Designed miniproteins, single chains. Designs and how they scored, part 19

Each design is a single chain, and the fold is of that chain. pLDDT is the mean over its residues in the fold that is shown.

## One batch from the design tools (miniprotein)

Design m674
Fold by ESMFold2-Fast:
Structure m674 (fold): chain A 131 residues (1-131)
Amino acid sequence: DLAALIDRRLDGLAEKIGMAGAARSLLATLLYIAEENEDEETKEKVLEAIDRIDELIAAGASDEELREATVREVLEILKYIDELIANEKDEEKRRRLLKTKLLVEAVIRSGPDPEEVYKLIKEALEKFKQL
């Protein structure tokens, strides 16, 4: 369950930097991945999610509201990447989208431990090299 993995990651980050910080940190990581992979469509989708979360933070949303909103936004981003991959006909663009997906999933599955994040990102990059 991807929602449970996102919740677990947000919990681990929030223990160190609070829920607003956790939400921003997770979305900023997804933005960085999209930018590094020159994935402009995923980048725009992540920027829209950041704007919505920042509006909730500015409005004084509770930690639970921020958690639920962030989980929903991340799941919607993953679904959007899958739809982009399914409809992409250019092999080079499709390959960049697949790399973005693998890195995003690695971040979500790693939990709050930086060593586990590094390990899963490395494994995702190694899998990409085999494609």
Scores: mean pLDDT 81

Design m675
Fold by ESMFold2-Fast:
Structure m675 (fold): chain A 86 residues (1-86)
Amino acid sequence: MKLVITFENVSEEQKEALLKEAEELKKRGYDVEVKEEGDTITITIGNLSVEELIGEVLRAIGLGLDGYEVEIKFEGDTTIIKIKLP
């Protein structure tokens, strides 16, 4: 399954952390693409298991409960998560 996760309003420190996480996922053998656009970071991950995808959805829900603006959309085999940082 494919995950597209977009982070908006990222600080410089948050951007560095997200880029490091993306590189670690690449080292683990995931097909990871990163797009940077100002303060927005989009990370695309291919070939996730259903269990890994559920974990990411639950994490996004947790951020929403912590006061972040979170949108989750399911389109076929693709899950799209958008997180706007405070």
Scores: mean pLDDT 81

Design m676
Fold by ESMFold2-Fast:
Order: C-alpha cells, then structure tokens, then sequence
Structure m676 (fold): chain A 57 residues (1-57)
C-alpha cells in the first residue's frame, strides 16, 4: 500500500522511521497499537511509524 506522510515524523527511537511531511512510503505490514512497518521511498529505510501520520494514496 502506498501512502504519504501528513506531518513531519521525528525519529524518537531506533525502531522508528523518520519522515518529512509529504514523503512517500510503502506500507509493508500492519502492527499492533495503530502502528505500521513502512519503507521510505526516498531513503529506502524501513521502520515503524504511527498509521495516523500517513494518508493512503
């Protein structure tokens, strides 16, 4: 699933993915607690992000 970051998401732990507002991601897996495992299409990095920070394209 393709999505875009609605806001800037700072990295607060090693497992998290840092995103700039408007950055595109591929959602790889849905996780508990409203989180997803996603890959940044800009950097190629994979990490956990809050699903509420993303909008499906």
Amino acid sequence: MLAVAKVHVPKTSEDELELLEGERVEVLEELPDGKVLAKSLTTGKIGIIDKSALEEI
Scores: mean pLDDT 80

Design m677
Fold by ESMFold2-Fast:
Structure m677 (fold): chain A 68 residues (1-68)
Amino acid sequence: GEIINEILKKHGITGVSVKTTVKAKDLEEVIRGTTSLTREQAREIANEIKKKLGLKDDDEVELDVDTI
């Protein structure tokens, strides 16, 4: 949660209020689906999260995202 929230804030996403558990390989699509970001921006954020947390594609991640 906390590290992911910091990455989202760095990219201009603030006010994350909903917690959901997703597989690391699905992070890009979840971020893109819950935000107005482009595919490229969502991919960059997903890759940064995976790198900082040392995640493999099938690892589960708690993601705090704004649903609006």
Scores: mean pLDDT 68

Design m678
Fold by ESMFold2-Fast:
Structure m678 (fold): chain A 56 residues (1-56)
Amino acid sequence: SMRKRAEIVALSLKPVVEKLGLNFAIEMVDQMVARGYMSEEEGEITKKLLEEYEKE
């Protein structure tokens, strides 16, 4: 499912959030969408999950 794929991508980007910050990880997701590696819907779910990591 799109959500399951987004969860895997967000988990893979957790170290990026920790080392380079949330905004850098969000930019990576936007680049993945722009390059066709994921849908716009998957990108939005992934970014919301990354924002949840920031709150903790």
Scores: mean pLDDT 82

Design m679
Fold by ESMFold2-Fast:
Structure m679 (fold): chain A 84 residues (1-84)
Amino acid sequence: MHEELVEQVRKHLEELKRRGAGISEKTIESLVEELEKTKDEELARELLKAETKEDISRLIAREIAEKLIEIGKQIDEELARRKA
């Protein structure tokens, strides 16, 4: 099921690219790789609803923001251990 959902997202994003939505092949590959690693079905469903480059950019920005928050927390925890 997860593999089929990822393939549906890939096909949808490639179709948006063919229709001139301004999405690059590298962006499609990066998003597919992220879905394969995280198995994030909610992100996959949101990507299937995306119709424009702006929709995709918003989803990417959200994912990057969440990753940066997680990385920041890990750095803060490491610094706290060293200063305690």
Scores: mean pLDDT 74

Design m680
Fold by ESMFold2-Fast:
Structure m680 (fold): chain A 62 residues (1-62)
Amino acid sequence: MKKGVVIVDENVKKAEELARELLAEDPDAVILGVSPDEEEIKRAVELLKKEGYEPEVIRIEE
């Protein structure tokens, strides 16, 4: 099963750095960047589950 990661951050540079590290470890993973909006995070997680990915949420600055 391919992994899907939701990165929650208002700082695009931090999100990009983390995304690059995650893709280096698992190049088949899908990474979605979202704002710290609970409804947007929920929709991203549901989308990943629907497409057959294992969802993981990473919150930067929590």
Scores: mean pLDDT 75

Design m681
Fold by ESMFold2-Fast:
Structure m681 (fold): chain A 58 residues (1-58)
Amino acid sequence: SAAAEFEAKVARFEANARAAQERFGLPEEVVQEAIALARQGKFEEAERVLLRAVLERS
C-alpha cells in the first residue's frame, strides 16, 4: 500500500540519518529535525538539513 511504502521510505531515511550521525557526530537535535521533516513527507527539506549539518562537520 501507499502507506506501507511511505513508512518504509521514512524508515530508510531514519536509518541513513542515524548512520550519518554516528559517522559525522551530528547533534541529536538536527537528526530529530530531519527525521520529523521526513515523517511529514518533506524529504527534500529533510535531506537539506542533514547535508548542511554533515558539511559543517566534515
Scores: mean pLDDT 87

Design m682
Fold by ESMFold2-Fast:
Structure m682 (fold): chain A 69 residues (1-69)
Amino acid sequence: MEELLRRAREAIREGRVDEVARLLPEIPEEELIRLIEEEMRKHSNEPEEVIREGARKAVEALRKHRAAL
Protein backbone atom coordinates (compact mmCIF):
# COMPACT_ATOMS: atom_id res chain seq x y z
CA MET A 1 0.00 0.00 0.00
CA GLU A 2 2.75 2.53 0.88
CA GLU A 3 4.30 2.09 -2.59
CA LEU A 4 0.92 2.85 -4.22
CA LEU A 5 0.44 5.94 -2.03
CA ARG A 6 3.93 7.17 -2.97
CA ARG A 7 3.17 6.71 -6.69
CA ALA A 8 -0.18 8.51 -6.28
CA ARG A 9 1.43 11.44 -4.44
CA GLU A 10 4.04 11.85 -7.18
CA ALA A 11 1.43 11.62 -9.95
CA ILE A 12 -0.80 14.20 -8.22
CA ARG A 13 2.15 16.56 -7.65
CA GLU A 14 3.18 16.28 -11.32
CA GLY A 15 -0.38 16.53 -12.69
CA ARG A 16 -0.30 13.07 -14.28
CA VAL A 17 -4.09 12.66 -14.33
CA ASP A 18 -4.11 9.41 -16.36
CA GLU A 19 -1.77 7.69 -13.87
CA VAL A 20 -3.83 8.85 -10.87
CA ALA A 21 -7.00 7.56 -12.57
CA ARG A 22 -5.36 4.15 -13.20
CA LEU A 23 -4.40 3.88 -9.51
CA LEU A 24 -7.93 4.72 -8.32
CA PRO A 25 -9.21 1.11 -7.81
CA GLU A 26 -6.06 0.16 -5.82
CA ILE A 27 -6.15 3.03 -3.30
CA PRO A 28 -8.84 3.61 -0.63
CA GLU A 29 -10.90 6.69 -1.57
CA GLU A 30 -10.20 8.44 1.76
CA GLU A 31 -6.42 8.06 1.24
CA LEU A 32 -6.67 9.52 -2.26
CA ILE A 33 -8.78 12.43 -0.96
CA ARG A 34 -6.10 13.06 1.70
CA LEU A 35 -3.30 13.17 -0.91
CA ILE A 36 -5.26 15.60 -3.09
CA GLU A 37 -5.99 17.78 -0.04
CA GLU A 38 -2.24 17.92 0.74
CA GLU A 39 -1.45 19.10 -2.79
CA MET A 40 -4.30 21.65 -2.77
CA ARG A 41 -3.05 23.16 0.52
CA LYS A 42 0.29 23.98 -1.14
CA HIS A 43 -1.49 26.22 -3.67
CA SER A 44 -4.50 27.55 -1.72
CA ASN A 45 -5.44 29.45 1.45
CA GLU A 46 -9.05 28.18 1.36
CA PRO A 47 -10.69 26.85 4.56
CA GLU A 48 -10.32 23.12 5.30
CA GLU A 49 -13.95 22.35 4.43
CA VAL A 50 -13.53 23.95 0.98
CA ILE A 51 -10.31 22.01 0.35
CA ARG A 52 -11.89 18.70 1.42
CA GLU A 53 -14.96 19.31 -0.79
CA GLY A 54 -12.66 20.20 -3.69
CA ALA A 55 -10.70 16.99 -3.19
CA ARG A 56 -13.93 14.93 -3.20
CA LYS A 57 -15.01 16.55 -6.46
CA ALA A 58 -11.55 15.86 -7.91
CA VAL A 59 -11.94 12.15 -7.07
CA GLU A 60 -15.36 12.13 -8.81
CA ALA A 61 -13.72 13.72 -11.89
CA LEU A 62 -10.95 11.09 -11.76
CA ARG A 63 -13.57 8.28 -11.68
CA LYS A 64 -15.20 9.68 -14.81
CA HIS A 65 -11.79 10.09 -16.47
CA ARG A 66 -10.86 6.48 -15.61
CA ALA A 67 -14.12 5.23 -17.18
CA ALA A 68 -13.01 6.94 -20.43
CA LEU A 69 -9.56 5.25 -20.46
Scores: mean pLDDT 78

Design m683
Fold by ESMFold2-Fast:
Structure m683 (fold): chain A 69 residues (1-69)
Amino acid sequence: MSVIERAAAELQRELGMSPEQAREAALIALTSLDQGLSVDEAAAEIQKRIPSLTREQARRAVEIAARYA
């Protein structure tokens, strides 16, 4: 399992995201953190791509994904 797939699986369990949303959120979070963005900046990028998520849900997604970075 790739790190993205592992993070996405946890996002599905913790936040009730669909498999597609969880994979996209995990990819955005891990890529943003690798680029040196803060948790808040990474969360904003997730919200731009998945506008159905609240800021709090997006921040939680980044925190979860960071465990796999």
Scores: mean pLDDT 83

Design m684
Fold by ESMFold2-Fast:
Structure m684 (fold): chain A 118 residues (1-118)
Amino acid sequence: TRETIVERAAFLGAYAGVLGAGMTEESALKFADYIGRALEGDPEAGEKAREIGRVAEQAASTLPDDVIEEARKRGAEVGREVGEKITDPLEAQRDAIRRGTLEGVRIAKEAGVPLVEA
């Protein structure tokens, strides 16, 4: 149902927002690309997305709780907006993850948390 799509998109946006707070912009763009390809049936892209997500989760765990909570809330808001506009479940999932991740990156940068990735 549309309500289920909205709730799932909000959940995925929140999750992606928290991960994004632990990412550089470059990693976030790669993560979104890999998720998109994985949803199209590429298992290698799925594995690469999981690798980036694992590193991001570790980095995010070092951030202040208020930064994580802001990233989660903003990711959920963006995901909900996506779910309300997009009726296709896979498209909603893809866009919610992409937008949520980028919101997390923005929030961490605004909080003055520098992340350095080689």
Scores: mean pLDDT 82

Design m685
Fold by ESMFold2-Fast:
Parts: C-alpha cells; sequence; structure tokens
Structure m685 (fold): chain A 65 residues (1-65)
C-alpha cells in the first residue's frame, strides 16, 4: 500500500487525512482524534506509524515498513 492508499482509508474511517506535498508523510486533522485508530490502520497495511502532535487536533504521521 502507498501513503495515498492509507490516507484514503483514514478518510473512509472519518479522519481528515492528506499527504504532505513537501514530505513523504501524512497530516491528519480533527477534534478528539483517536490516534490508536490511526496506528491500527497503518499496521493493517504493514506499516509502523509514528504519530507526532503538532498542535491540538493536528498530527503528523510518519509511516515505516
Amino acid sequence: ATLEDIALELQKAGFAAAQDPERNELLVAGKNIDVEKIKEIAEKHGYKATIEELRPGLYRVRLEK
């Protein structure tokens, strides 16, 4: 799976997710985000997710195989 595939699955799960156009990373935004759900979706696709809170309601998601 690509980062774009994971972003689409996050969007289907109700998250506002997009690929950062300047980085090979995802940005996820929303109020009261369940970060464990983001990790679960990444792991389902064989990636380890590292999640960094940039500010309340905005997260950077780095995906590693």
Scores: mean pLDDT 77

Design m686
Fold by ESMFold2-Fast:
Structure m686 (fold): chain A 97 residues (1-97)
Amino acid sequence: MDDPESVALAAEVISRLRRILTPEQKEKLSQLINKDPSVGKRLLDLADRRDWDALYEEVARISGKSVATVRKEFREREKRLQEREKEKLKEELERLK
C-alpha cells in the first residue's frame, strides 16, 4: 500500500497532531489521507499555523464527533490504554514466575 508521498504525508500529519489524536483517530486519519492526500495537506496547513482550536474542530468533523466528545474520548482512551498496559505487564510478570 505504498504511495510514498501519501504515507509520508500521513506520518507527518500524525506526528504534528499527536497531542490531540487518539489511537483510533490516528488510524482513521492515516487511512483517510492515503485515500485523499488533500485532507492531509489541509491538516498540515492548520498545524503549521498553530491553530489548535481549528485543528481540534477539523479532527472532530473528520471523526464525526464534537470537539468536547473528542477531548473526553481522548482522556478515556488514554486511561483505558494505561490500564490495559498495566494488566498486560502483570500477566507477563506472572508468566515469568
Scores: mean pLDDT 69

Design m687
Fold by ESMFold2-Fast:
Structure m687 (fold): chain A 60 residues (1-60)
Amino acid sequence: METYRATVKATPEQAEEIRRRLEEAGADVLVVVNGDTASITASGTPEALERARRIVEEAA
C-alpha cells in the first residue's frame, strides 16, 4: 500500500474541505490540525494518491 504525507498551512475550515475532497477521491485520510498547520496522511491506490496530491496542491 502507498501512503502520501503532506504538511500545509490551512485553517480548520480549509483542512476539513481538503479532507472531504480526499475522501471523495477514494483515499483513506487522516488530517491533524495544529494551529495554522494541517498534517495530512492519505493511503490508497496509486490513482487515488495521485488525485490526493493534486487536491492538496490546489486547495492549500
Scores: mean pLDDT 77

Design m688
Fold by ESMFold2-Fast:
Structure m688 (fold): chain A 56 residues (1-56)
Amino acid sequence: GPLSAEKLEEARRHEASLSPEKRELLRSIGETLRAIGDEIQRQLETGEAPASPPIR
């Protein structure tokens, strides 16, 4: 197999092992950003207006 694939796997393994706390934090941030993107996409697809009523 290509050597570059081994290097990529090694880099991922090292990343996972170096900072579990930071890894979890970055994962949580990424999940939050993805959820925001998903909600925006949903509103665009459904044509739902983001206009908020005064104090729902």
Scores: mean pLDDT 67

Design m689
Fold by ESMFold2-Fast:
Parts: sequence; structure tokens; C-alpha cells
Structure m689 (fold): chain A 57 residues (1-57)
Amino acid sequence: SREEALELLERLRRLAEETGNPVALAGVHDAEEALKQGDVEEAVRSARAGLEAALRA
């Protein structure tokens, strides 16, 4: 859902700012682009991938 995508993106932004992880930063960018295009499922997927990468760092 759109709310889920926005919540995940907000969490990813915070972690990307804290860690500087380039995969997390790329995930933020990809999720933002997907939301601009109206692709909510891709936004969720990109945000989740970025969160997983940041948590592994």
C-alpha cells in the first residue's frame, strides 16, 4: 500500500542518513522514483531492499 511504502521510505531515509550506506542511499532514490511514477509495489520493494542492506552493515 502507499502508506506502507511511505513508512518504509521514512525509516530507510533515517538509516541512510545515519549509516551513509550507498545501497541504502540507492534504495531511497529508487523508492522515491517509483512513488513519483505511481509504482507503489516497486517503492515498497526498493525501500525494503535498502533497509535490509543498512541492517546488515
Scores: mean pLDDT 80

Design m690
Fold by ESMFold2-Fast:
Structure m690 (fold): chain A 73 residues (1-73)
Amino acid sequence: PTPEELRREARDAANAAIGSAKKALESKDPQVAENLIVAGYLHAATARYLGEDELADEVKKKIDEVSKKLEER
């Protein structure tokens, strides 16, 4: 793949991670919320694997914040 293709895939993964975190906050089912947090971390790891470490770190911080809010419920 080209560097441009990898960057696009990394950005898509980061967006998917953020989307999963938002859905987790909106979920009323604790098991579904937990699964969405795990999916978010996997998407963030994909962005890092594709070479976007800074983006992956930013997204991971957002998922960590969501995970903490869910534990406080």
Scores: mean pLDDT 83

Design m691
Fold by ESMFold2-Fast:
Structure m691 (fold): chain A 55 residues (1-55)
Amino acid sequence: GAARAAAGAAAGERGARALGGDPEVGKQYMEQYGARGADTTRAGTAGGLAGAGSI
């Protein structure tokens, strides 16, 4: 649902920021792949890696 997608996007942004990557890329990754954020920790890691990869 929308709340779960929003939580995933926020976790992706936060993860990317924590890894020194682009938080916008992390957010976009989580939005594109939807509710892989059943686990927000997993979503944060995946989005963080995607955002960091933008560097």
Scores: mean pLDDT 61

Design m692
Fold by ESMFold2-Fast:
Structure m692 (fold): chain A 53 residues (1-53)
Amino acid sequence: SLKQAITFLRGVALLGKVAAEIYSKKDKEKAQQFEEARRFAEEQAERLEKQLS
C-alpha cells in the first residue's frame, strides 16, 4: 500500500541519518552521500503523503 511505501521511505531516511552520523568523523564525503540519500528519501515520503491528501 502507499502507506507502507511511505513508512519504508521514512525507515530508509532514518538509516541514512544514522550512517551519516557514524561516518561524519571518519569519511566526510561518505557522510555527505548518506545525508543526501536521507534527504531524498524524506522528500519522496513527503511527496507521497501530499498525494494522499
Scores: mean pLDDT 84

Design m693
Fold by ESMFold2-Fast:
Structure m693 (fold): chain A 92 residues (1-92)
Amino acid sequence: SDKEKAEEAQNLAIEGSYYFNLGKYEEALELYKKALELSPNSPGAYNNLGEVYFKQGKLEEALEYYRKALELDPNNEIAKENLKKVEEEIKK
């Protein structure tokens, strides 16, 4: 069951990334939220949600999700870079 949930979460995240790359952020958000529900301790799922909120201009929500990704994985270089970009955007 846990392996099946992790595989389903990964497939949902891949589908979410497809919609994200098409600029379909609402569809990407829905898929990434489902992936996070199935895999609640995934730094990648939090980072993906942060990227959607950042693209939507929801900077405070993006910041919270990137911080959560780094809480789960302090060495996540992508989340660190994305967090820095959001912090710089908020300061403008």
Scores: mean pLDDT 87

Design m694
Fold by ESMFold2-Fast:
Structure m694 (fold): chain A 56 residues (1-56)
Amino acid sequence: MAELRKKQIENTIKSLKEKGKLDAALVTLDLAIRRAREEGHPEVVEYLEKLKAELK
């Protein structure tokens, strides 16, 4: 589940970046990070935090 979830979030962020919606991409990542922490998926949290850093 966590691996598939990472792919889904990555695809969403890629789509938002292609549309120039950087703010929406950052909000999406923040929500995904919170949910991953609540679900106890630290590997997903780490991955999403790296994606957020790359978006600046």
Scores: mean pLDDT 76

Design m695
Fold by ESMFold2-Fast:
Structure m695 (fold): chain A 113 residues (1-113)
Amino acid sequence: DLDKISELIAELLEAFLNRDVKKAEEAAKELSKLLTEKQAKKLEEAVKEAIERLKKGEDPLKVASELAHKLGVILTEEAIENNNSEESLKMLDVVNEAAKRAIVPAVQARRQR
């Protein structure tokens, strides 16, 4: 499950970086199936807000970076509330690795244009 969550987060963030709204919605829908109802609802709201920001002409790299931060909070919130530091850190690592996989290549590509 964690490997699939990592893969879908990377796919979601990459879709935002490429301004592919349809792919972002598809990745978010698949990710929501692996999450609790509360997490899925917060994910849907965060993705909807990020899509509106893209439509308003905000920088895709900034939108994707801030969405990655929100995903980290959403996925760790329940473990933090239950004082489960080990599970919280493990999930944070999953989100951070996925975000680095998507965002670092985009930053490098932008600088070489």
Scores: mean pLDDT 80

Design m696
Fold by ESMFold2-Fast:
Structure m696 (fold): chain A 55 residues (1-55)
Amino acid sequence: SAEQKEKLQELVKKMLEAVEKKDFEGFVKYLIEALEELGVSEEDIEFVRKAFEKS
């Protein structure tokens, strides 16, 4: 949907801003929000979260 596309674009923008600021926690936060918006399973989201916990 158009609304979903706008939200994903905003999240991508926030992820790029986090990369520029070297804000690892902010990057992971927006990445998880984007995965939730895309309907990725809770199990896969948890896997991503745990992968980034070992930074």
Scores: mean pLDDT 81

Design m697
Fold by ESMFold2-Fast:
Structure m697 (fold): chain A 107 residues (1-107)
Amino acid sequence: MAEEAREALLEAARLAEAAGATGLAAIFRGLAAAMPEAAAIEDLDEAAAVLTAAAEAELRAAGLAEHVPAARSLVDELRERARREGRPLVEVVARFARRVAADLRAG
């Protein structure tokens, strides 16, 4: 669900910010903002392009343009995972955000 993915991304962003990972936090906020639009797109490559553009916009607005290559790499990895698993991108992103949040709580 797009709303569940958005909530998972915002939780991961909050934990990343608290850990000093400001670039990762900005990426997750960008992905969260674009999640309703991306979830409505059936084409995997188009959905991934929307997420990438949103993450880049959030990074640029935060003065963190140096993290743009990392954002592109992350979205590309999630897109290829969605393709391999035959799952919606929104589901793969939500799972990833929950994993990152769990890892940030552990250390």
Scores: mean pLDDT 88

Design m698
Fold by ESMFold2-Fast:
Structure m698 (fold): chain A 61 residues (1-61)
Amino acid sequence: MTAEELFEEASVYLNRKEYEKAIEYAQKAIDLAGDENPLLVKEAQSLIEEAKKRIEEEKKR
């Protein structure tokens, strides 16, 4: 998988509310993209933060 493919998978998991999988795939996208795609890294970091917020909100129930 490319970093772009991993980021697309993370987006799919986020939309399905599978937040832990979304974080896993977004982190893999960041690791592969490195310094070659800073915009992808920024988008993947934003996705991880959104997924973390959703997990924390569910735990407060």
Scores: mean pLDDT 82

Design m699
Fold by ESMFold2-Fast:
Structure m699 (fold): chain A 78 residues (1-78)
Amino acid sequence: SLEDIKKEIEEIKNEVDRLKQRRAEFSAQVQKELDNAKTKEDIQRLAQRVREFQAELDKETKRINEKIENVKKKIKSL
């Protein structure tokens, strides 16, 4: 039903909002660690962690996009 599709869109919106919050929190933590970094090795470890976090965000973004595509298919069947 249209009502069920609206609920699925709201759930997707909530997942997007959660990812935005996770990004903001990680960004703040990275800034704090940059301010405290004293060696090249500290910067290299931080850069690696940023790359790993970005890879996790990419996976979550793909999952959300798949949910959006499924919702589009349901709309087409209405």
Scores: mean pLDDT 88

Design m700
Fold by ESMFold2-Fast:
Structure m700 (fold): chain A 57 residues (1-57)
Amino acid sequence: SDEEIKREVLEKERELVRDYLAGKISPEEATERFEKFLEELGKKYGLSPEEIREIAS
């Protein structure tokens, strides 16, 4: 559902923000991991990464 997609995206954003603030990843690495996550989530739900981004907005 759209609510499940929004929740998973929000959880991933929170994870990446925590890792960035803890000095574990660079901004570039955070962006790369987020884009890969959107691709994997898209595969899981049969949607494009762009469609996942639109739902999460």
Scores: mean pLDDT 85

Design m701
Fold by ESMFold2-Fast:
Structure m701 (fold): chain A 92 residues (1-92)
Amino acid sequence: MASRQAREAGRLVRRGDETRATMLIVRAGRQIPQSSPDDRVRAARHLSDTYRVARQRGFDRVARLVQQVLDRLVRVSRGPARQSARRARQQS
């Protein structure tokens, strides 16, 4: 479950355990497509907190990985088009 792994990764980042945090962030990212909408929202919150802590501590690798997972989560949740009454899939 993505949110549980994201929460634990945040704890590991606060403890300075970059390696284990990285593994859990990767696992969270892999589970996002199969997660419930509620689990994705919780995962996004934990990942956003983890990103902030990683940036503050200078863990650039962890911060970059969290950013990639957050970007993937946005793509999975929102799709390639805005919610509109038109079926045109074109970027303006």
Scores: mean pLDDT 74

Design m702
Fold by ESMFold2-Fast:
Structure m702 (fold): chain A 58 residues (1-58)
Amino acid sequence: SDAEIEELGKRTGLSPESVRALLELLQQDPALGAALARKYGGLSEEEVEELLALARRL
């Protein structure tokens, strides 16, 4: 949902477009998506877990 993507963008500091792209990557390759979120997104462990949980639900 757009509202969930917008909320995650506010929490993580990522644009909504980046959140959508990362969620798609996490659905296809959770390990690579999580690694990219940590390295390039600067996300905390908790933020990465939130993204993984949302990707699994989508």
Scores: mean pLDDT 75

Design m703
Fold by ESMFold2-Fast:
Structure m703 (fold): chain A 79 residues (1-79)
Amino acid sequence: MEEELRRLTERAVEAARAGDGEALKEAITELLRLAGVPPDLAEQIGEGAARRILSQPTVEQRVELTRQLGRSIEEIARG
């Protein structure tokens, strides 16, 4: 599970770097699902998170925010 979570976080980071909102939403939604969030709620949170990340003015800020979010979701999945 931890390897899967890490892989999804890296996928989200690459999507954020590319400005790919669809891929970013998908990766965050899957991270949330693996953390035990119900599918409907995971999709809503993933959409909001992707919007917030892509609203950041620089690629560096988008990547950092995505890494922080991924790490937080990984911690929720563990505890």
Scores: mean pLDDT 84

Design m704
Fold by ESMFold2-Fast:
Structure m704 (fold): chain A 90 residues (1-90)
Amino acid sequence: MKPSESEINEALVLMILALMKKYGATPELARLALELAKKIEDKERRIELLEELLELVEEAAKKTEDEKEKKELEEVAEEIRKEIERVKEE
């Protein structure tokens, strides 16, 4: 049986999270992970992955000395928090 689109999106999010843990989070990777996580059909799994993404993005924002990257990471963190709240209201 071929994997579902939701299963593929979950696998891609897990891969991006693994890359972010190893190499550090960037605004581009964080936004990509957020958009893919929105497409995960399992609500509990979607929240779990969004919360893990948020933690990695917040840690990257604290560690970066680049003011532009910090601002972009803080903006993505706010978008992730809004998505978590939206999913919890479903």
Scores: mean pLDDT 85

Design m705
Fold by ESMFold2-Fast:
Structure m705 (fold): chain A 71 residues (1-71)
Amino acid sequence: AAREEALRLLAEASRLAEEGKLEEAIRLLEEAARADPSLRAHALFAIGVLYREMGKDEEAEEYLKKAKELA
């Protein structure tokens, strides 16, 4: 189901982020956001946090704003 796939993608993205694979983690979070609209706000928030960890503050603020608008 879409929610099960989205949760799997979120879990895998978390693992990749812990390994320092931030770009790959962001890719999976974007897939999770597409798989289940109910998790889109959560996925976008996570993407924003990862962009901030990468030092991409402008992109981080954009994603955090989008997540807040959906929450």
Scores: mean pLDDT 83

Design m706
Fold by ESMFold2-Fast:
Structure m706 (fold): chain A 70 residues (1-70)
Amino acid sequence: LSEELKKEIEGAVYLLYLATNLAVARSQGNEEAAKLYREGIDKAVEYIKQGNLEEAKKVVDETLKKLESL
């Protein structure tokens, strides 16, 4: 795999992870968690479009820490 394609796959995995957990949170009626996952997706998409996977990963980590604080 090219480095470019590898980065695209990594970004897609981050988004899939957040989107899957958003769907689970919605199915459970957990509005607070759903809001945090939506915010995380919006920020991660911005960084992935810029090719900044380090910042995208930080957004995922930050989102998970906020969820633990609920």
Scores: mean pLDDT 81

Design m707
Fold by ESMFold2-Fast:
Structure m707 (fold): chain A 64 residues (1-64)
Amino acid sequence: TYTLTPRVESEDPEVAERVRAELGTRTFSNPDEARQAAQAGADKARAIAEETGVRISVTFDVTE
């Protein structure tokens, strides 16, 4: 199994907490699904950054 863990950094701690809550830690049976989920998560974080005007950096750790 592959575990996808989001790491969120932002100037605004409330925005960072919101993004962490919406993304969460997820598990997948294959790495392609984990990679697709990471991309979707990054896109969601970008949308929140545009809504709030706050810069958000998101990275994902994938562990087997």
Scores: mean pLDDT 80

Design m708
Fold by ESMFold2-Fast:
Structure m708 (fold): chain A 73 residues (1-73)
Amino acid sequence: SMAREEGEEAVERAKKNAEEAVKLAEEGDFSGAAAKLAAARIDASVARELGLEEGAEEALKYIEEAEKKIEEI
């Protein structure tokens, strides 16, 4: 279904945004990193709303790991 495909895309966007947030923070762009983490959380929420609970939980783990890495910079 389109909802499942959209949810799967949201999970992938959340993970990519979390990874990109770490890269931006490593480059000294902490404002950009914060924006990407916020976008990742929105994408994870969209995935959950579309019924991809497990995918959303995995995306949230990516976000938590990214937040931890950024705090160590």
Scores: mean pLDDT 88

Design m709
Fold by ESMFold2-Fast:
Structure m709 (fold): chain A 74 residues (1-74)
Amino acid sequence: MSEEERIDALVAGVEEAIRYLAEHLTPEQVRAALDAMRARLDEVAGKTLSPELQARFRARLDEVVARVLAEVDA
């Protein structure tokens, strides 16, 4: 599995976890959980991934977070 494939798999897993939380939590709790998780994932990515892969990971994570928040606010 390539590093790009690993990032895709990681982002897919994070999206699944976020959607599960969104079904069971209030919009405020979802936002707080997403903020905490994003900060932690960015810290780990910064220590383990190249700058190029970090940029790709952040971009994909931001897309997931934006989609979930749009669904929560709807």
Scores: mean pLDDT 73

Design m710
Fold by ESMFold2-Fast:
Structure m710 (fold): chain A 118 residues (1-118)
Amino acid sequence: SMKEELKKAFDEGYEEGLKSDEEPINPEAILHAFYLVYKQGLSEEEAVEYALDLAKQTFPEEQIEKNLELARKVARLVKEGKLTEAFRLIGYAIGQLAKVDPEKAEEIRKQIEEFFGI
């Protein structure tokens, strides 16, 4: 089923994120971009602007660019109907977060599973 495919993509991304040497990003920003395009039908540009506003409130300016690039990529993937690729990228971000804040990562993962029913 599509839900099983989305969960597999998320789990694969999560494992890749755990193994990554890159600095963790804010997964809430990219998840918000996904939600705005997928559920609210906003344009890629509008979704990215909202994600950027959240990132600016939460992170120093130096860390914003990477969050913005990933938010743009997620918004574009959702707009193109590439939901499995978007979920893999969301999983990746949460996997990276799990290396520094495992409790927060589990909380967000549970919220995603409950929201999407996966």
Scores: mean pLDDT 76

